# Designs tried in a protein design run: designed miniproteins, single chains. Part 103

Each design is a single chain, and the fold is of that chain. pLDDT is the mean over its residues in the fold that is shown.

## One batch from the design tools (miniprotein)

Design m3787
Fold by ESMFold2-Fast:
Structure m3787 (fold): chain A 81 residues (1-81)
Amino acid sequence: SPALERARQAIDEAVKALENGDYETAKEKLTEALRAADSLPNPSEGARLKMAAVLTGVGIALERNDEKGLEAVKEAIKAAS
C-alpha cells in the first residue's frame, strides 16, 4: 500500500538522519512514519509498524548514547499523537 511504502521510506530516512546527528530531519521523518502507520486500514498492522519505528529510533539513540536523538524520537511521538 502507498501508506506502508511511505512509512518504510520515512523510517529509513529517519534512521539516516539520526546516524548523521540531523535531529530535526529525524523528528520530521519519524513523525511522517508514525502518521503513515496510523493511516493503514488494519489497526493492528499500524500499531506493529509504529512500535517498530519507535523501537528502531530508541535503539539507535541508546546504542550511540545520543540524548538529542532520544529527544527527537520523543518529540516525534508527541507530534504524531
Scores: mean pLDDT 86

Design m3788
Fold by ESMFold2-Fast:
Structure m3788 (fold): chain A 86 residues (1-86)
Amino acid sequence: ETVLLDTTLKAGEKKTVTVTEEHKLLKFEATPLSEKTVLVVTAPSGKKDEYLFLGKEPGEFVTPAEVGEWTFEVKEGEVKLKVTGV
């Protein structure tokens, strides 16, 4: 298990993490700090998933660790984001 990212992202901010063959799963934990938060996650394949948070409840997501660059971008609101390779 390796922490790849642990940061706070505001609207318009983007962070990229590099996932290697050592990781089987990618886990990301999002704690919204705004009443509405939109987080867009782009996999190395270019697949985009949009996560809508209404309120400040934390969310946890697990996905297969596709090797390459993953991009995490906040389109609206603010989120405390932790990304872990498992």
Scores: mean pLDDT 84

Design m3789
Fold by ESMFold2-Fast:
Structure m3789 (fold): chain A 56 residues (1-56)
Amino acid sequence: SLEDVLEKIRKLAEEKGLSEDQIEQIENNVRFLIERQGLSPEQALAAAKTLITSLL
């Protein structure tokens, strides 16, 4: 589900030391990809992991 994906993203981003502002931006991007672009939860999670890596 969307909420399960967001929970996984938050946990990963917190473990990587991202700020709350960065986590919120990533969560908003994931919501956009799923709700507006029609990506699957798995595709959105993969995109979020790439974005988290790019911020490190």
Scores: mean pLDDT 81

Design m3790
Fold by ESMFold2-Fast:
Structure m3790 (fold): chain A 65 residues (1-65)
Amino acid sequence: SAAVVAAAEEARARMSPERLELLREIGEKLREIGDQVDRYLELRKANKDSGLSDDELAKQAGLGV
């Protein structure tokens, strides 16, 4: 909601530049993880009948070590 956005912006305004930079970096990494999850879900849909395990699909999406 707009109230949540306003509260987040106020919190950012009270933070140090170093902390704001860290939060931006964390946000970028979270978005990257989100993209990997989306790729995993697409691979899972494409391969639902193929017999590949969730672990194998996750590795192909970059979620596995």
Scores: mean pLDDT 72

Design m3791
Fold by ESMFold2-Fast:
Structure m3791 (fold): chain A 64 residues (1-64)
Amino acid sequence: MKEEADKLLKEGEESFKAGNYEEAIRKYTEAILKYVEAGDLEGAQKAGRLLVESMEKLIAARKA
């Protein structure tokens, strides 16, 4: 359960590093849901922060 959330978080981080912010947003959103299901609120908060950062990067990339 938590292992799946951690995997999604890692996949999101890899997508973010590659500049694929749309995919990072999808992966972080899925990670948040899995962390919440697992009762890992700290993991959900971390994924939430990364989601917001990915959204900010996507907005900046679209503006450029």
Scores: mean pLDDT 82

Design m3792
Fold by ESMFold2-Fast:
Structure m3792 (fold): chain A 68 residues (1-68)
Amino acid sequence: MSLEEVEEGARRLVKAGLISEDQAKKIIEAARQGNEVVKENVKLAMRALEEGDMRTARVAAEAAVIEA
């Protein structure tokens, strides 16, 4: 997952109300530093959000914030 894809994912999660703007900045920074767990959780959260699985989206978004 590219850094640009993580930045877009983080913006989508903020728009969905799953994370704050400050949490999005932390996620982007962790991904910039090569944190693959953060990248995979952002990817999972985006996919769950697109599929309407709000529970999985929230859990994955929270995991990305915790790992960041």
Scores: mean pLDDT 85

Design m3793
Fold by ESMFold2-Fast:
Parts: C-alpha cells; sequence; structure tokens
Structure m3793 (fold): chain A 65 residues (1-65)
C-alpha cells in the first residue's frame, strides 16, 4: 500500500511536470500575443497542472504517514 502511494505520487508528479511545461508555454504565448484565447488556454492548463501537483502531494503525504 505505501509503495503504491509512492508510485502514484511519482506518476502524478511526472504528469504535473508535463502539464506545467504546457501551461508555461501557453502563458508565454498569452503574454506575447495578448489574445483572450491564449489567456484562457493558459489559465486552463495552469489549473490542470495544479490539480496534478495536489494529487502528487496527497499521495506522497499518505506514503510518508
Amino acid sequence: LREELLEAARRYGERGGEEARRAMEAAERAAETGTEEARREAAALGERAGEEGRLATAAGGGAAA
């Protein structure tokens, strides 16, 4: 069970890292173009990256306990 939580935290962390990179690219594009579409895309990707980060933290905390 503990090892399963550690693996889950690792997988969520890897996915969160990928989503964070996409969110940063979208944010840079939004800053460069100033379009409403680019800003909304950056916000949506940022929310997804945050969700993956929360899941990784929760799984890691459970494994540590």
Scores: mean pLDDT 68

Design m3794
Fold by ESMFold2-Fast:
Structure m3794 (fold): chain A 96 residues (1-96)
Amino acid sequence: MKYTPEEIEAEIHASMTLMEVSVLKLAAENAKKKGNLKEAIKYYEEAIERLEEGVEWLEAALERYPSPLIREDLAVLRELLEEAKEELEELKEELE
């Protein structure tokens, strides 16, 4: 199968978003482990912003180029966004 320039660009964008989010989630988990819930919340808020930006970009790319690969990348980012939002809500409930 041949990858188009649009599919390659989408894959690069998705991969960069995933790397940024992974680092932010690791930082948030480390902050949570140390009892720094406010710091953990800030890292999850940043991760959510990056995921929302990634989702918006991939949605625009998918509209221009309906590719199963772009659709799969979009689905992955959407799942991670839901997970990050759930974790943020739990952290906010634990904040005393």
Scores: mean pLDDT 86

Design m3795
Fold by ESMFold2-Fast:
Structure m3795 (fold): chain A 64 residues (1-64)
Amino acid sequence: LVEELTEAARAADVDKVNALAPQLPLSERLKVLSLTARDIWESPAPLEQRLEVARILDGTLAPR
């Protein structure tokens, strides 16, 4: 599960992050963000998708 969320975050896959993030506590989501922040920032995905992924992982945006 953590590995799946980590791979989804690296890919800036908003749909998969929304599906997986609610299954993990905030502490685990913050850990994933710390591991993937650079990958999310450098992703070819649109800025809005990258920001949404980062905000779901840091807890400032509720998963859909």
Scores: mean pLDDT 78

Design m3796
Fold by ESMFold2-Fast:
Structure m3796 (fold): chain A 88 residues (1-88)
Amino acid sequence: SAEELRKKGYVYLGQGKYEKALEYFEEAVSLEPDNAELWYDLGLVYMHLGKYEKAKEALRKALSLLPPDSGERKVVEALLAVVEEELK
């Protein structure tokens, strides 16, 4: 399931194995492409890999899937601001 893949991704992310974490988050997003949390996870791992353009795309996708009153938007916007600063 996408949830099991997400959990595996976070295990590898916690170990600093970013490429392995990316494999699991990419598969999770492929199963649930409308899940904003998975796009946020993908953006987070791209940022750790220094892939700032891909991180920006993933975080923008996460924001597009979150309702305007979602408290999660602030977390996504904060990470997006960090990523956008790296691209300057």
Scores: mean pLDDT 87

Design m3797
Fold by ESMFold2-Fast:
Parts: structure tokens; sequence; C-alpha cells
Structure m3797 (fold): chain A 61 residues (1-61)
């Protein structure tokens, strides 16, 4: 199904460190009526982006 394909795509993007693109895919899930699923994936993607930024700043310190 389209929902399963979008979930798989979002998770793959998160694993690749492409959190911003994963958020766009999660937005599409919300547009399709899967609001809770989209919000959960966005949270995971944002946490990944924040962790990567924190690690980069720590490496520069």
Amino acid sequence: SEVEELVEKARKLIEEGRGEEAIEVADKLEELGHTELGEALKKEAREGVEAALAAALQALS
C-alpha cells in the first residue's frame, strides 16, 4: 500500500541521516489521514537531526 511504502521510505531516510526529507514523507502520511503515524515519524526524524547537530557542535568544542 502507499502508506506502507511511505513509512518504509521515511524510516530509510531517518537511518541515512536525512531527517528533513523524512519529515516531508511524514507530512504526506498526515495528508492521507494517518496523523498519529506521521507525527511519530516526524518526532523520530527531528530527534535524529537534533542528535546529529549536537554531535557536530560537540566535535567542534
Scores: mean pLDDT 78

Design m3798
Fold by ESMFold2-Fast:
Structure m3798 (fold): chain A 73 residues (1-73)
Amino acid sequence: SAEEAAREVDAAARALRGDPERARAIAEALARLAEALAAGDEEAAREAVRELAEAAGVPELAEAVFRYALEEA
């Protein structure tokens, strides 16, 4: 669910508090995701979610966020 995905993102963000490079990568991926969703570009959104999961170091998060984003269509 969206609430579960948000909690996982918050947990990941807290874990990355001491890693500014990874935090920046997450912010960049989130910005790209927002742009892709605003444009209705599903392919770009998919890539942004993949980058977000890699930056966060939580592969399971990518699957959860990706599932949520696609089901909300």
Scores: mean pLDDT 69

Design m3799
Fold by ESMFold2-Fast:
Structure m3799 (fold): chain A 72 residues (1-72)
Amino acid sequence: SEKEKENQIIQNVLTNVQAMLDKYKVPEEEKSKLLAEVREKLEEIIQTSKNEADYHRKLLELLEEVREKIKG
């Protein structure tokens, strides 16, 4: 059940990122690279986070990094 919840969080984040990339018409090659990078960083955050607060902080930082990369 914890793995199921973690997978749901990862899928929700990836779905939102993909929708944002599609809205900004990011090239397919760059979109694929960004989605792969986000997935890897999410998995690392899940593995390295010490507690729930640390996890949420790192997740928000990741989402901000993605927004800044899209803006150029």
Scores: mean pLDDT 79

Design m3800
Fold by ESMFold2-Fast:
Structure m3800 (fold): chain A 58 residues (1-58)
Amino acid sequence: MLEEAKEKLRKAVEAGENAVVRTPEAILIGDAKSKEVVETETATVDRMAAAGREAARA
């Protein structure tokens, strides 16, 4: 469930770990550095990956 996945990521981020959880509703990304959990869609993740590759070439 989405809420259960969010709780798991918050605990991982608090412990200083990066984690990604895929749920039927969304992809959840936990960032240990910012201590934030971001909810995103699969299509958005693909766009961000493409943008990162373009930035690396510039």
Scores: mean pLDDT 66

Design m3801
Fold by ESMFold2-Fast:
Structure m3801 (fold): chain A 55 residues (1-55)
Amino acid sequence: SKEELERLKEELNRLGVRALLLGHDELVAQASELMKDPNPSIEEIKRLIEELRKV
């Protein structure tokens, strides 16, 4: 849903900022790509969020 996508993008953005501050450039680049996509894969966002939570 649109609401689910907006919620996931907000979480991705928060974790992406944290990864940027910690120097995880490759994860930041992946987050930026998903954030600028108007219709990204929900599965890809969830996978990246899980990866970002590990760092």
Scores: mean pLDDT 85

Design m3802
Fold by ESMFold2-Fast:
Structure m3802 (fold): chain A 66 residues (1-66)
Amino acid sequence: SREEMIERLREMLEKANAPKVPDDEGLEAALDTTDWDLDRAVALLAMGQGISPEALRKGEPQVFPS
């Protein structure tokens, strides 16, 4: 469902220690922009924040440079 996709995207960003996690409206907008393609939405949001999309898919914390 829509709610499940939004929550999953949010959890992926949180697990990767994203600097900023959008609200539900921001997550929905990213999904809508990518035709509800989770992989593309992850890439869109991750690249916007300097996070590796691969790290998000693996559910591993992102290593940030000093």
Scores: mean pLDDT 70

Design m3803
Fold by ESMFold2-Fast:
Structure m3803 (fold): chain A 103 residues (1-103)
Amino acid sequence: GLAEGYALALQAAYDAAGAPVVVAATPAVVAEMSEEEARKTGRTMGLGLAERARRRGATRVVIVHPDTPGGRAAAEAAAETLREHGLEAELVSAADAPAGTPL
């Protein structure tokens, strides 16, 4: 989806700049989840992202989410989990993606 396309573009830009940042998108399926289910998915995502950041020596994780209740809930839960593991977490709306970002 748009969130995945934007996350890939942001990850490529950070990698090209040599910045120690991990970028990920919330799964498209969270748009169809209840906020409670989306939060559970976000927590699991956050744990996986914390491990990925640790392996890459990254101190910051950027999470791209659709501007839906489920997308926001999953992203917020993932960010909370990342911060519990001593990482900086930033949330970015897929609505801010440039025109022409792959869906």
Scores: mean pLDDT 81

Design m3804
Fold by ESMFold2-Fast:
Structure m3804 (fold): chain A 100 residues (1-100)
Amino acid sequence: DYEKRLEETLEKFRKSKPEEKKKLINEEVDYFDELLEKNKDNLDKTIELLRLHMEYSLELFRIMAEQSSDRTPESMAAVEALIEERRANIDKALENYRNK
């Protein structure tokens, strides 16, 4: 279950040191690329995997911002606004992928 794997990766990321965080990001990218290759002939499954990965990426971005030493209330408000904008664009990005 890819969704469960992403949730577990986010929890590990929250608790990890900087070097381990980079390793977790790289391992997830490699796993995602392998999943896309395995499902390349299944458009609906590929769209599902892309959606899950996009949501995961936004949550990673939030966690990184929350853990930043330079975090301010204004910087966090800007991060949340950017996440909301990018989340709203997920459906459009996936529709464009379908039309390739």
Scores: mean pLDDT 83

Design m3805
Fold by ESMFold2-Fast:
Structure m3805 (fold): chain A 86 residues (1-86)
Amino acid sequence: SSLTKEDAKKVAELLEEYYEEVIKPRLTPEQKEIEELFLKGIEYLKEGKLEEAAEEFRKAAELAKEKGDEVLANIFETLAEYVSSI
């Protein structure tokens, strides 16, 4: 991949902004575990741990799918694939 670990850190900053503006206002208390997995993925991105970040985003996608939120699941699956390509 032509992307660097420094690019992953920049992506993490953009994802934190997206989380605060778009994801967080939509989350219910029952989706707290999805939130925790997503934030853990962002933390791994900040550390440049791309494989661990992708795994956490994939877990968030699977849990979102189990709860019937296909849109949120697709977002997290796309993020996991993107991070795995860095």
Scores: mean pLDDT 77

Design m3806
Fold by ESMFold2-Fast:
Structure m3806 (fold): chain A 94 residues (1-94)
Amino acid sequence: MSLEELLEQLIATLEEVRAQATNPEVRALLDEIIARLRELKAAKASEEEVIAALGEMIRRLDAAARRHRDDPEAHALLSGVRGLLAIAREELLR
């Protein structure tokens, strides 16, 4: 998979997840992540830049999941997105 294809697949998946999210803070965070991924794709960012950005997004998702540990739906959704980004980042580190 090319870097551009990876970013397109991540954006598409996150847009579907965002459509199902009901928590306003979770929706806002997903909107920010989607916007950042679109920016990286449009700028034709390097693999190193994408890896760094994914790492930052993972840290933000981990922090949000800790804040929402008492909301099972929000916590599960944030953890799922975090896992998806972690898999994508590991694929790029090969």
Scores: mean pLDDT 86

Design m3807
Fold by ESMFold2-Fast:
Structure m3807 (fold): chain A 68 residues (1-68)
Amino acid sequence: SEAEAEAERVRKTLLQGIAERQRLHPDTSDDEVAAMRERAERAAEAVGRAVRDGITDDADIGAVIQRA
C-alpha cells in the first residue's frame, strides 16, 4: 500500500542517516543510537498513519516526521 511504502521509505532514509552518523562519529554512544532508532520508528509509524488519513504532500509528511 502507499502508506506502507512511504513508511518504509522514511524508515530506510532515517536509518541510513543514523548509520552514516555512526560512521562519521564512532564515539556516538549506544544510548544515543538507540534513542535515534526509536525516534526513526516513531516517525515511520506516524507517516504511515498520516498517509492512510490522506496526507500525500511532501511538506506535510515532513511536518509529521518533525513532530515524531
Scores: mean pLDDT 84

Design m3808
Fold by ESMFold2-Fast:
Structure m3808 (fold): chain A 56 residues (1-56)
Amino acid sequence: DELDALAFQAIEQAKQLSQVNPEGAAKALKEFLEAIKDKISEEARQAMEEAIESLE
């Protein structure tokens, strides 16, 4: 739950960053996902992957 909350917070921060730096936002979110993917729920992982695709 706490790590899932961090994943959703990262998505929100990436969306804000994407307004000025979409490449940096996508990269940051990808790096965060690689660090936590084994520790979060399938739903949180899928949400992060969808957010990354929307930024690319």
Scores: mean pLDDT 81

Design m3809
Fold by ESMFold2-Fast:
Structure m3809 (fold): chain A 86 residues (1-86)
Amino acid sequence: MKEAEELNKKGKEIIEKDPSKLEEAKELYEKSIVLDPNYAESWLNLGEVYKKMGDTKGSKSLYLEAARLAEEQGDEELAAKAKELA
């Protein structure tokens, strides 16, 4: 979904501009996942936010979901990255 991709992009832009805006990025990635639960990149990016917030268990679960979705979609690069981070 274009809207889910746009929300994911906004979350990335917020973190790139200000790495401390973890809660704002989290909300955007969560909205992206609600709109398109199969958009693996949003799960990966939410996992990074959780890790930076100190939620290691939550981040691992999100990375594993990103890896699963990326594998199902044939995105080998994203799947490998998500597995490495988990």
Scores: mean pLDDT 86

Design m3810
Fold by ESMFold2-Fast:
Structure m3810 (fold): chain A 91 residues (1-91)
Amino acid sequence: KEIAKKALELLKEAMKAILKGDFEKAKELLKKAKELAKKIKDKKIRKLLLEAIRSLEEAMELFKKGDIAGAIGRILRALGLLIDAERLLEK
């Protein structure tokens, strides 16, 4: 599914941006990913990607507050959700 693959790539780039401390770029990528995720017809994949987006948004806020451990936990959660979404897409 083309839209889901595009959202997934945007989320991987957003995760890299967060890890580099580029929160402005991460925010733009998450916004684009969210717009694409909402258009996904598969409810399971849509839910996984929207939950990954929320987890990465939470990670950015935790980094801004200086909670590095909490931010990393949210990034790891997002990574797990993205892996689950990829498995459903490959089938």
Scores: mean pLDDT 84

Design m3811
Fold by ESMFold2-Fast:
Structure m3811 (fold): chain A 111 residues (1-111)
Amino acid sequence: HMTLEEAKARIRELVDRLRKIAEEFLAQTTDPELKARIQRLLAEIDRLVEEIENSTDPEEFYELAVRLLGVAQELLLLIEEAFPTDSPLVKEARRVVDELARIVRELLEQL
């Protein structure tokens, strides 16, 4: 079974990848509303990651991971609506969010 520390490390890696992808989309758009929406979601992700890093309770960790997945899914939908779905970056964003969903499922199975 995945330890809490292993889960934190995997979540951090996936968030770092998602952040880099989002930063590339921010560089490609001049739409100020889209930029503001992406930046808002990234700020919420950063806050949730900080809370996850400080969590020591498995149930609280799971609840925070579920909230993080929800925000990551909102960001993915925004990206898929705004950019071409055949883009390699859009496909990579989907893969990262799908892997985060797998981690959340694994955490539930350990409760």
Scores: mean pLDDT 87

Design m3812
Fold by ESMFold2-Fast:
Structure m3812 (fold): chain A 65 residues (1-65)
Amino acid sequence: SAEEKEKAIKAVEESEALSEEEKEELLKKFENGELTPKEVLKIVLEKEIELGIELIKEGVDKVTS
């Protein structure tokens, strides 16, 4: 339980895909009990995947130039 909470908080704080405002909102929802640690981690992962896909698309566009 405590380990899962710490992992979720760390994942939000260390995320490169989340803005500071998005991090604050996500942590507030988590602290208020609106989100489980697993749900927080899924949201972070989805944002990281979206960022990764965008970077891959930009990379592909550059190599076809």
Scores: mean pLDDT 76

Design m3813
Fold by ESMFold2-Fast:
Structure m3813 (fold): chain A 82 residues (1-82)
Amino acid sequence: GFQKLLEALIAEKKKDYETAIKYIKEFAKLENKPDDPKLLYYIGKLYAKQGDYEKAIEYYEKALELDPNNEEAKKALKELKE
């Protein structure tokens, strides 16, 4: 599981957001955490960096639905809706 998380972070640093999203989703599945609000926020952030703002908003809203106190997701959502 941890190897997939590292591969996602390396892909993000290379600006390969499609690969980063793929690996983080695989990590979430392997860790049995498909609805982890921290991972949902990270996926939203990667979609935003890719320019897919509709998907970014979807994932940020899902993260906030599961963890309403996620200030990072709340801030990111406000920035995308301005």
Scores: mean pLDDT 81

Design m3814
Fold by ESMFold2-Fast:
Structure m3814 (fold): chain A 69 residues (1-69)
Amino acid sequence: MSAEQREEAERIAEEAERRATLAVIQGDYLGAAKILEEAAKRVEELGFPELAERLRRSAQELRDLAKQL
């Protein structure tokens, strides 16, 4: 794995986390979860399954919160 691919994966995750936070502030928990799930797929394709799993766990937490509303 190249350092450039790792930096790209981290950038994708950071951007998705920012966008998901904005969606949560607006009350869109399902939209926030979807943003993190899409990012997880992309970072997994780049070869970072552990980072993808962290994003999927955060997405699942948001889906669980949405079910309580």
Scores: mean pLDDT 85

Design m3815
Fold by ESMFold2-Fast:
Structure m3815 (fold): chain A 66 residues (1-66)
Amino acid sequence: SELERAERVIRESLERSLEQDPELRELAERYMREEGLDPAAAYVRAVLELAVRRALEREEARKEAE
């Protein structure tokens, strides 16, 4: 079924990403513990947080330069 295929692909992708990026794994585990999110939801949240942090760092760097 399509659902089973999607679940397998997502699960394998998540496992690989978490194994390669300890910081991403730590954030995902934090969301699971603090907000009770499922692993997939926690992973998405962690990815978004890292993206936001990078964007904010870029904005602050420009602001500090002037």
Scores: mean pLDDT 73

Design m3816
Fold by ESMFold2-Fast:
Structure m3816 (fold): chain A 60 residues (1-60)
Amino acid sequence: LEEAIEALERGDAERAIELLEEEKRRHPQYAPLLDEAIAAARAGDLERAIAIVRGIQQLL
């Protein structure tokens, strides 16, 4: 998840989405929250995507 946050902080939404899709495969229990982060990143709302991913990171 740290690599995805770093990508979002750099404005690299495409790389962040790739990393979040990989996390969905590893942690299917967090898929709904990861889907929200991916949707935010796709919409260009990188701040919201970062907030969601940081929330998931605290649950791990």
Scores: mean pLDDT 83

Design m3817
Fold by ESMFold2-Fast:
Structure m3817 (fold): chain A 77 residues (1-77)
Amino acid sequence: SSHEEAIEKVREAAEALAEAFRMPEEAVRHVLQAVDAAGKGDLAAAREHLARAAELSGQHRVMEELERKLEEVLRAS
């Protein structure tokens, strides 16, 4: 479905960003959990995971951009 494709693209972008910014493994796990939660329609859980990822990595702007992208995917459904 278009929704699964959109979530997969965000996951791929998140993995690429984690590598580029050399994010800690724990922060990467939270980013991937946020993408999974958003894929299930749980935006509140997604936001909590992105907030933890920002704290662990210091990448606040990157997490804000990912949050916006996930919100767009959820609004499109």
Scores: mean pLDDT 83

Design m3818
Fold by ESMFold2-Fast:
Structure m3818 (fold): chain A 93 residues (1-93)
Amino acid sequence: SMAARVAEIEREAAAAREELERLLKAGELEEEEYRAGLERVERLTRLALALARGAPLEEVEALLREAAAADPEVTPEQLERALEALRAAYAAR
């Protein structure tokens, strides 16, 4: 169900934030890396929740582009593939 998926996403986000705090307290992350990590969790959580609720394609594309632009490990090719997959999934709805 959508409610179960939303709860799962929220639990995963909470676990990710807890892990970032643990790494910061252990001295394994600098403050700037911790803040960047929290911002990444927030962006990915917004995207995941929008997908779970069936938000309009335009909203999900904007969130996906925002998340990709903020992540230096995401290549333009990976973003293009993700957008193509997203559009195909929405066309199949």
Scores: mean pLDDT 87

Design m3819
Fold by ESMFold2-Fast:
Structure m3819 (fold): chain A 60 residues (1-60)
Amino acid sequence: SKEELEKNRLKTLLEASGTVEAIGYYVLGVTGTEEQRKLYLEKAKEALEKARREAKEAVE
């Protein structure tokens, strides 16, 4: 249905947005100090988990 197509489109956009945010944190982590690496890799993981959760909720 049209509603299902719009939900799938929103899911894709949310996943893409979260992936871009996670890539940003990843770059900050791997180019930073040891302490910054730990901090930003955790933030990258959190961004991916949040995006996945929000994308799942968007299709419910």
Scores: mean pLDDT 84

Design m3820
Fold by ESMFold2-Fast:
Structure m3820 (fold): chain A 63 residues (1-63)
Amino acid sequence: MEQPRFPFGEKGSKLSQEEIDKLNLEVAKKYQELKADPSLTLEQINERLKEFAEKLKKEYEKK
């Protein structure tokens, strides 16, 4: 329940439902990795997670 959810399918995304599911899994995995780093604040975790999610979305859309 602590994992953020990103609306990858909003604004007419070119991503399929399967790709959206994969992106959400990768983001959830990244969130767990960031939470394991004791040097990161919640703000830094959220910022890095947003950058990671946006980068992944762009990579999937650049097919």
Scores: mean pLDDT 69

Design m3821
Fold by ESMFold2-Fast:
Structure m3821 (fold): chain A 66 residues (1-66)
Amino acid sequence: MTLRVEGVGDVRKFIGTVLRLIGDPRFEVESDGENTWIVTNLGSEEEYQRLLEELTSDPNFKVEEL
């Protein structure tokens, strides 16, 4: 499963959130623009849904499921 996230002003904090919620170290983070990132989650469906919920609850982020 893959998420596209816009509005990431602090990339270190963003990656820290992904690392905290996704236990699978094989997840990938790719730049899709200055403040836009694509996260490919190879972890569990539960970890993916938790990350999606956390990111979508932040009003600074625009999250799209790919």
Scores: mean pLDDT 79

Design m3822
Fold by ESMFold2-Fast:
Structure m3822 (fold): chain A 92 residues (1-92)
Amino acid sequence: SMDAQRAAQRAADALTASGAEGEARVEGPRVTIVGRGSPTPAMAGALAGAVAGEFAGAEAEVRVEGDTVTVTLTAPSPEIAARGAQAVADGL
Protein backbone atom coordinates (compact mmCIF):
# COMPACT_ATOMS: atom_id res chain seq x y z
CA SER A 1 0.00 0.00 0.00
CA MET A 2 1.04 3.64 -0.39
CA ASP A 3 0.94 4.07 3.39
CA ALA A 4 3.36 1.16 3.88
CA GLN A 5 5.62 2.60 1.15
CA ARG A 6 5.66 6.05 2.82
CA ALA A 7 6.38 4.55 6.26
CA ALA A 8 9.15 2.34 4.87
CA GLN A 9 10.67 5.34 3.06
CA ARG A 10 10.55 7.29 6.35
CA ALA A 11 12.54 4.46 7.98
CA ALA A 12 15.06 4.51 5.10
CA ASP A 13 15.37 8.29 5.45
CA ALA A 14 15.99 7.93 9.21
CA LEU A 15 18.79 5.44 8.49
CA THR A 16 20.30 7.88 5.98
CA ALA A 17 20.10 10.68 8.58
CA SER A 18 22.02 8.44 11.04
CA GLY A 19 24.94 8.08 8.57
CA ALA A 20 23.98 4.92 6.68
CA GLU A 21 22.61 4.42 3.17
CA GLY A 22 18.91 3.68 3.72
CA GLU A 23 16.72 1.72 1.31
CA ALA A 24 13.17 0.42 1.55
CA ARG A 25 11.00 -1.99 -0.45
CA VAL A 26 7.34 -2.91 -0.12
CA GLU A 27 5.97 -6.03 -1.86
CA GLY A 28 2.36 -6.61 -0.83
CA PRO A 29 2.39 -7.59 2.88
CA ARG A 30 6.23 -7.66 3.05
CA VAL A 31 8.35 -4.65 3.98
CA THR A 32 12.17 -4.69 3.76
CA ILE A 33 14.25 -1.86 5.20
CA VAL A 34 18.02 -1.87 4.65
CA GLY A 35 20.72 0.34 6.14
CA ARG A 36 24.30 0.01 4.91
CA GLY A 37 27.57 1.87 5.25
CA SER A 38 29.93 2.94 7.99
CA PRO A 39 28.80 3.63 10.61
CA THR A 40 26.00 1.05 10.54
CA PRO A 41 22.77 2.22 12.25
CA ALA A 42 22.61 1.30 15.92
CA MET A 43 21.50 -2.33 16.30
CA ALA A 44 19.48 -1.39 19.40
CA GLY A 45 17.34 0.98 17.31
CA ALA A 46 16.76 -1.65 14.63
CA LEU A 47 15.86 -4.30 17.25
CA ALA A 48 13.49 -1.91 19.06
CA GLY A 49 11.79 -1.11 15.74
CA ALA A 50 11.43 -4.80 14.87
CA VAL A 51 9.91 -5.57 18.31
CA ALA A 52 7.44 -2.69 17.87
CA GLY A 53 6.58 -4.07 14.41
CA GLU A 54 5.73 -7.44 16.00
CA PHE A 55 3.51 -5.71 18.58
CA ALA A 56 1.72 -4.05 15.63
CA GLY A 57 0.95 -7.59 14.38
CA ALA A 58 3.74 -8.21 11.85
CA GLU A 59 6.39 -10.93 11.90
CA ALA A 60 9.78 -9.22 12.19
CA GLU A 61 13.29 -10.40 11.35
CA VAL A 62 16.52 -8.43 11.82
CA ARG A 63 19.80 -9.39 10.12
CA VAL A 64 23.17 -7.74 10.70
CA GLU A 65 25.95 -8.56 8.23
CA GLY A 66 29.10 -6.46 8.49
CA ASP A 67 28.03 -2.88 7.80
CA THR A 68 24.47 -3.83 6.68
CA VAL A 69 21.30 -4.02 8.80
CA THR A 70 18.15 -5.51 7.25
CA VAL A 71 14.70 -5.42 8.88
CA THR A 72 12.03 -7.58 7.23
CA LEU A 73 8.37 -7.37 8.23
CA THR A 74 5.75 -9.85 7.01
CA ALA A 75 2.24 -8.64 7.79
CA PRO A 76 -1.21 -10.27 7.50
CA SER A 77 -2.60 -7.07 5.89
CA PRO A 78 -1.41 -3.84 4.21
CA GLU A 79 -2.63 -1.86 7.23
CA ILE A 80 -0.45 -3.88 9.61
CA ALA A 81 2.47 -3.59 7.13
CA ALA A 82 2.14 0.21 7.31
CA ARG A 83 1.94 0.17 11.13
CA GLY A 84 4.98 -2.11 11.35
CA ALA A 85 7.01 0.10 9.01
CA GLN A 86 6.00 3.17 11.07
CA ALA A 87 7.14 1.38 14.24
CA VAL A 88 10.55 0.65 12.66
CA ALA A 89 10.91 4.30 11.59
CA ASP A 90 9.99 5.50 15.10
CA GLY A 91 12.55 3.09 16.61
CA LEU A 92 15.39 4.51 14.47
Scores: mean pLDDT 71

Design m3823
Fold by ESMFold2-Fast:
Structure m3823 (fold): chain A 118 residues (1-118)
Amino acid sequence: MTTLTQSGGGTVATGGSLRLSSKISGNYKNILVVSWFRKKPGEPEQFVAEIDIGGMVAYAPEVAGRATISYDWEKKTAYLDLRDLRPEDTAVYYKSVVVIENGKGVVVDGEGVEVTVV
């Protein structure tokens, strides 16, 4: 079973930066897609960033130019670097991955980490 271990949330000052990291562990052959999402109280879930197995990246307009998504193949860890943070970026952030398990694609959702911008 694939497991996501997430870290790097907390309280950050306006204009600051942080890195969210999530290690992908378990019995899988490959990672096809890594996506980051965020959820704010009273708002729908929002896409933040994505990287696929071919290295293609996509960013939501709200974070474009302020976010970088990357994946370290050696460490099997996905990173989301956020900069020029605003109070509006306060949310619970979480990662979703698509991996190959037992010859099929499986979606695995990680737990959320709280980010508060003050």
Scores: mean pLDDT 79

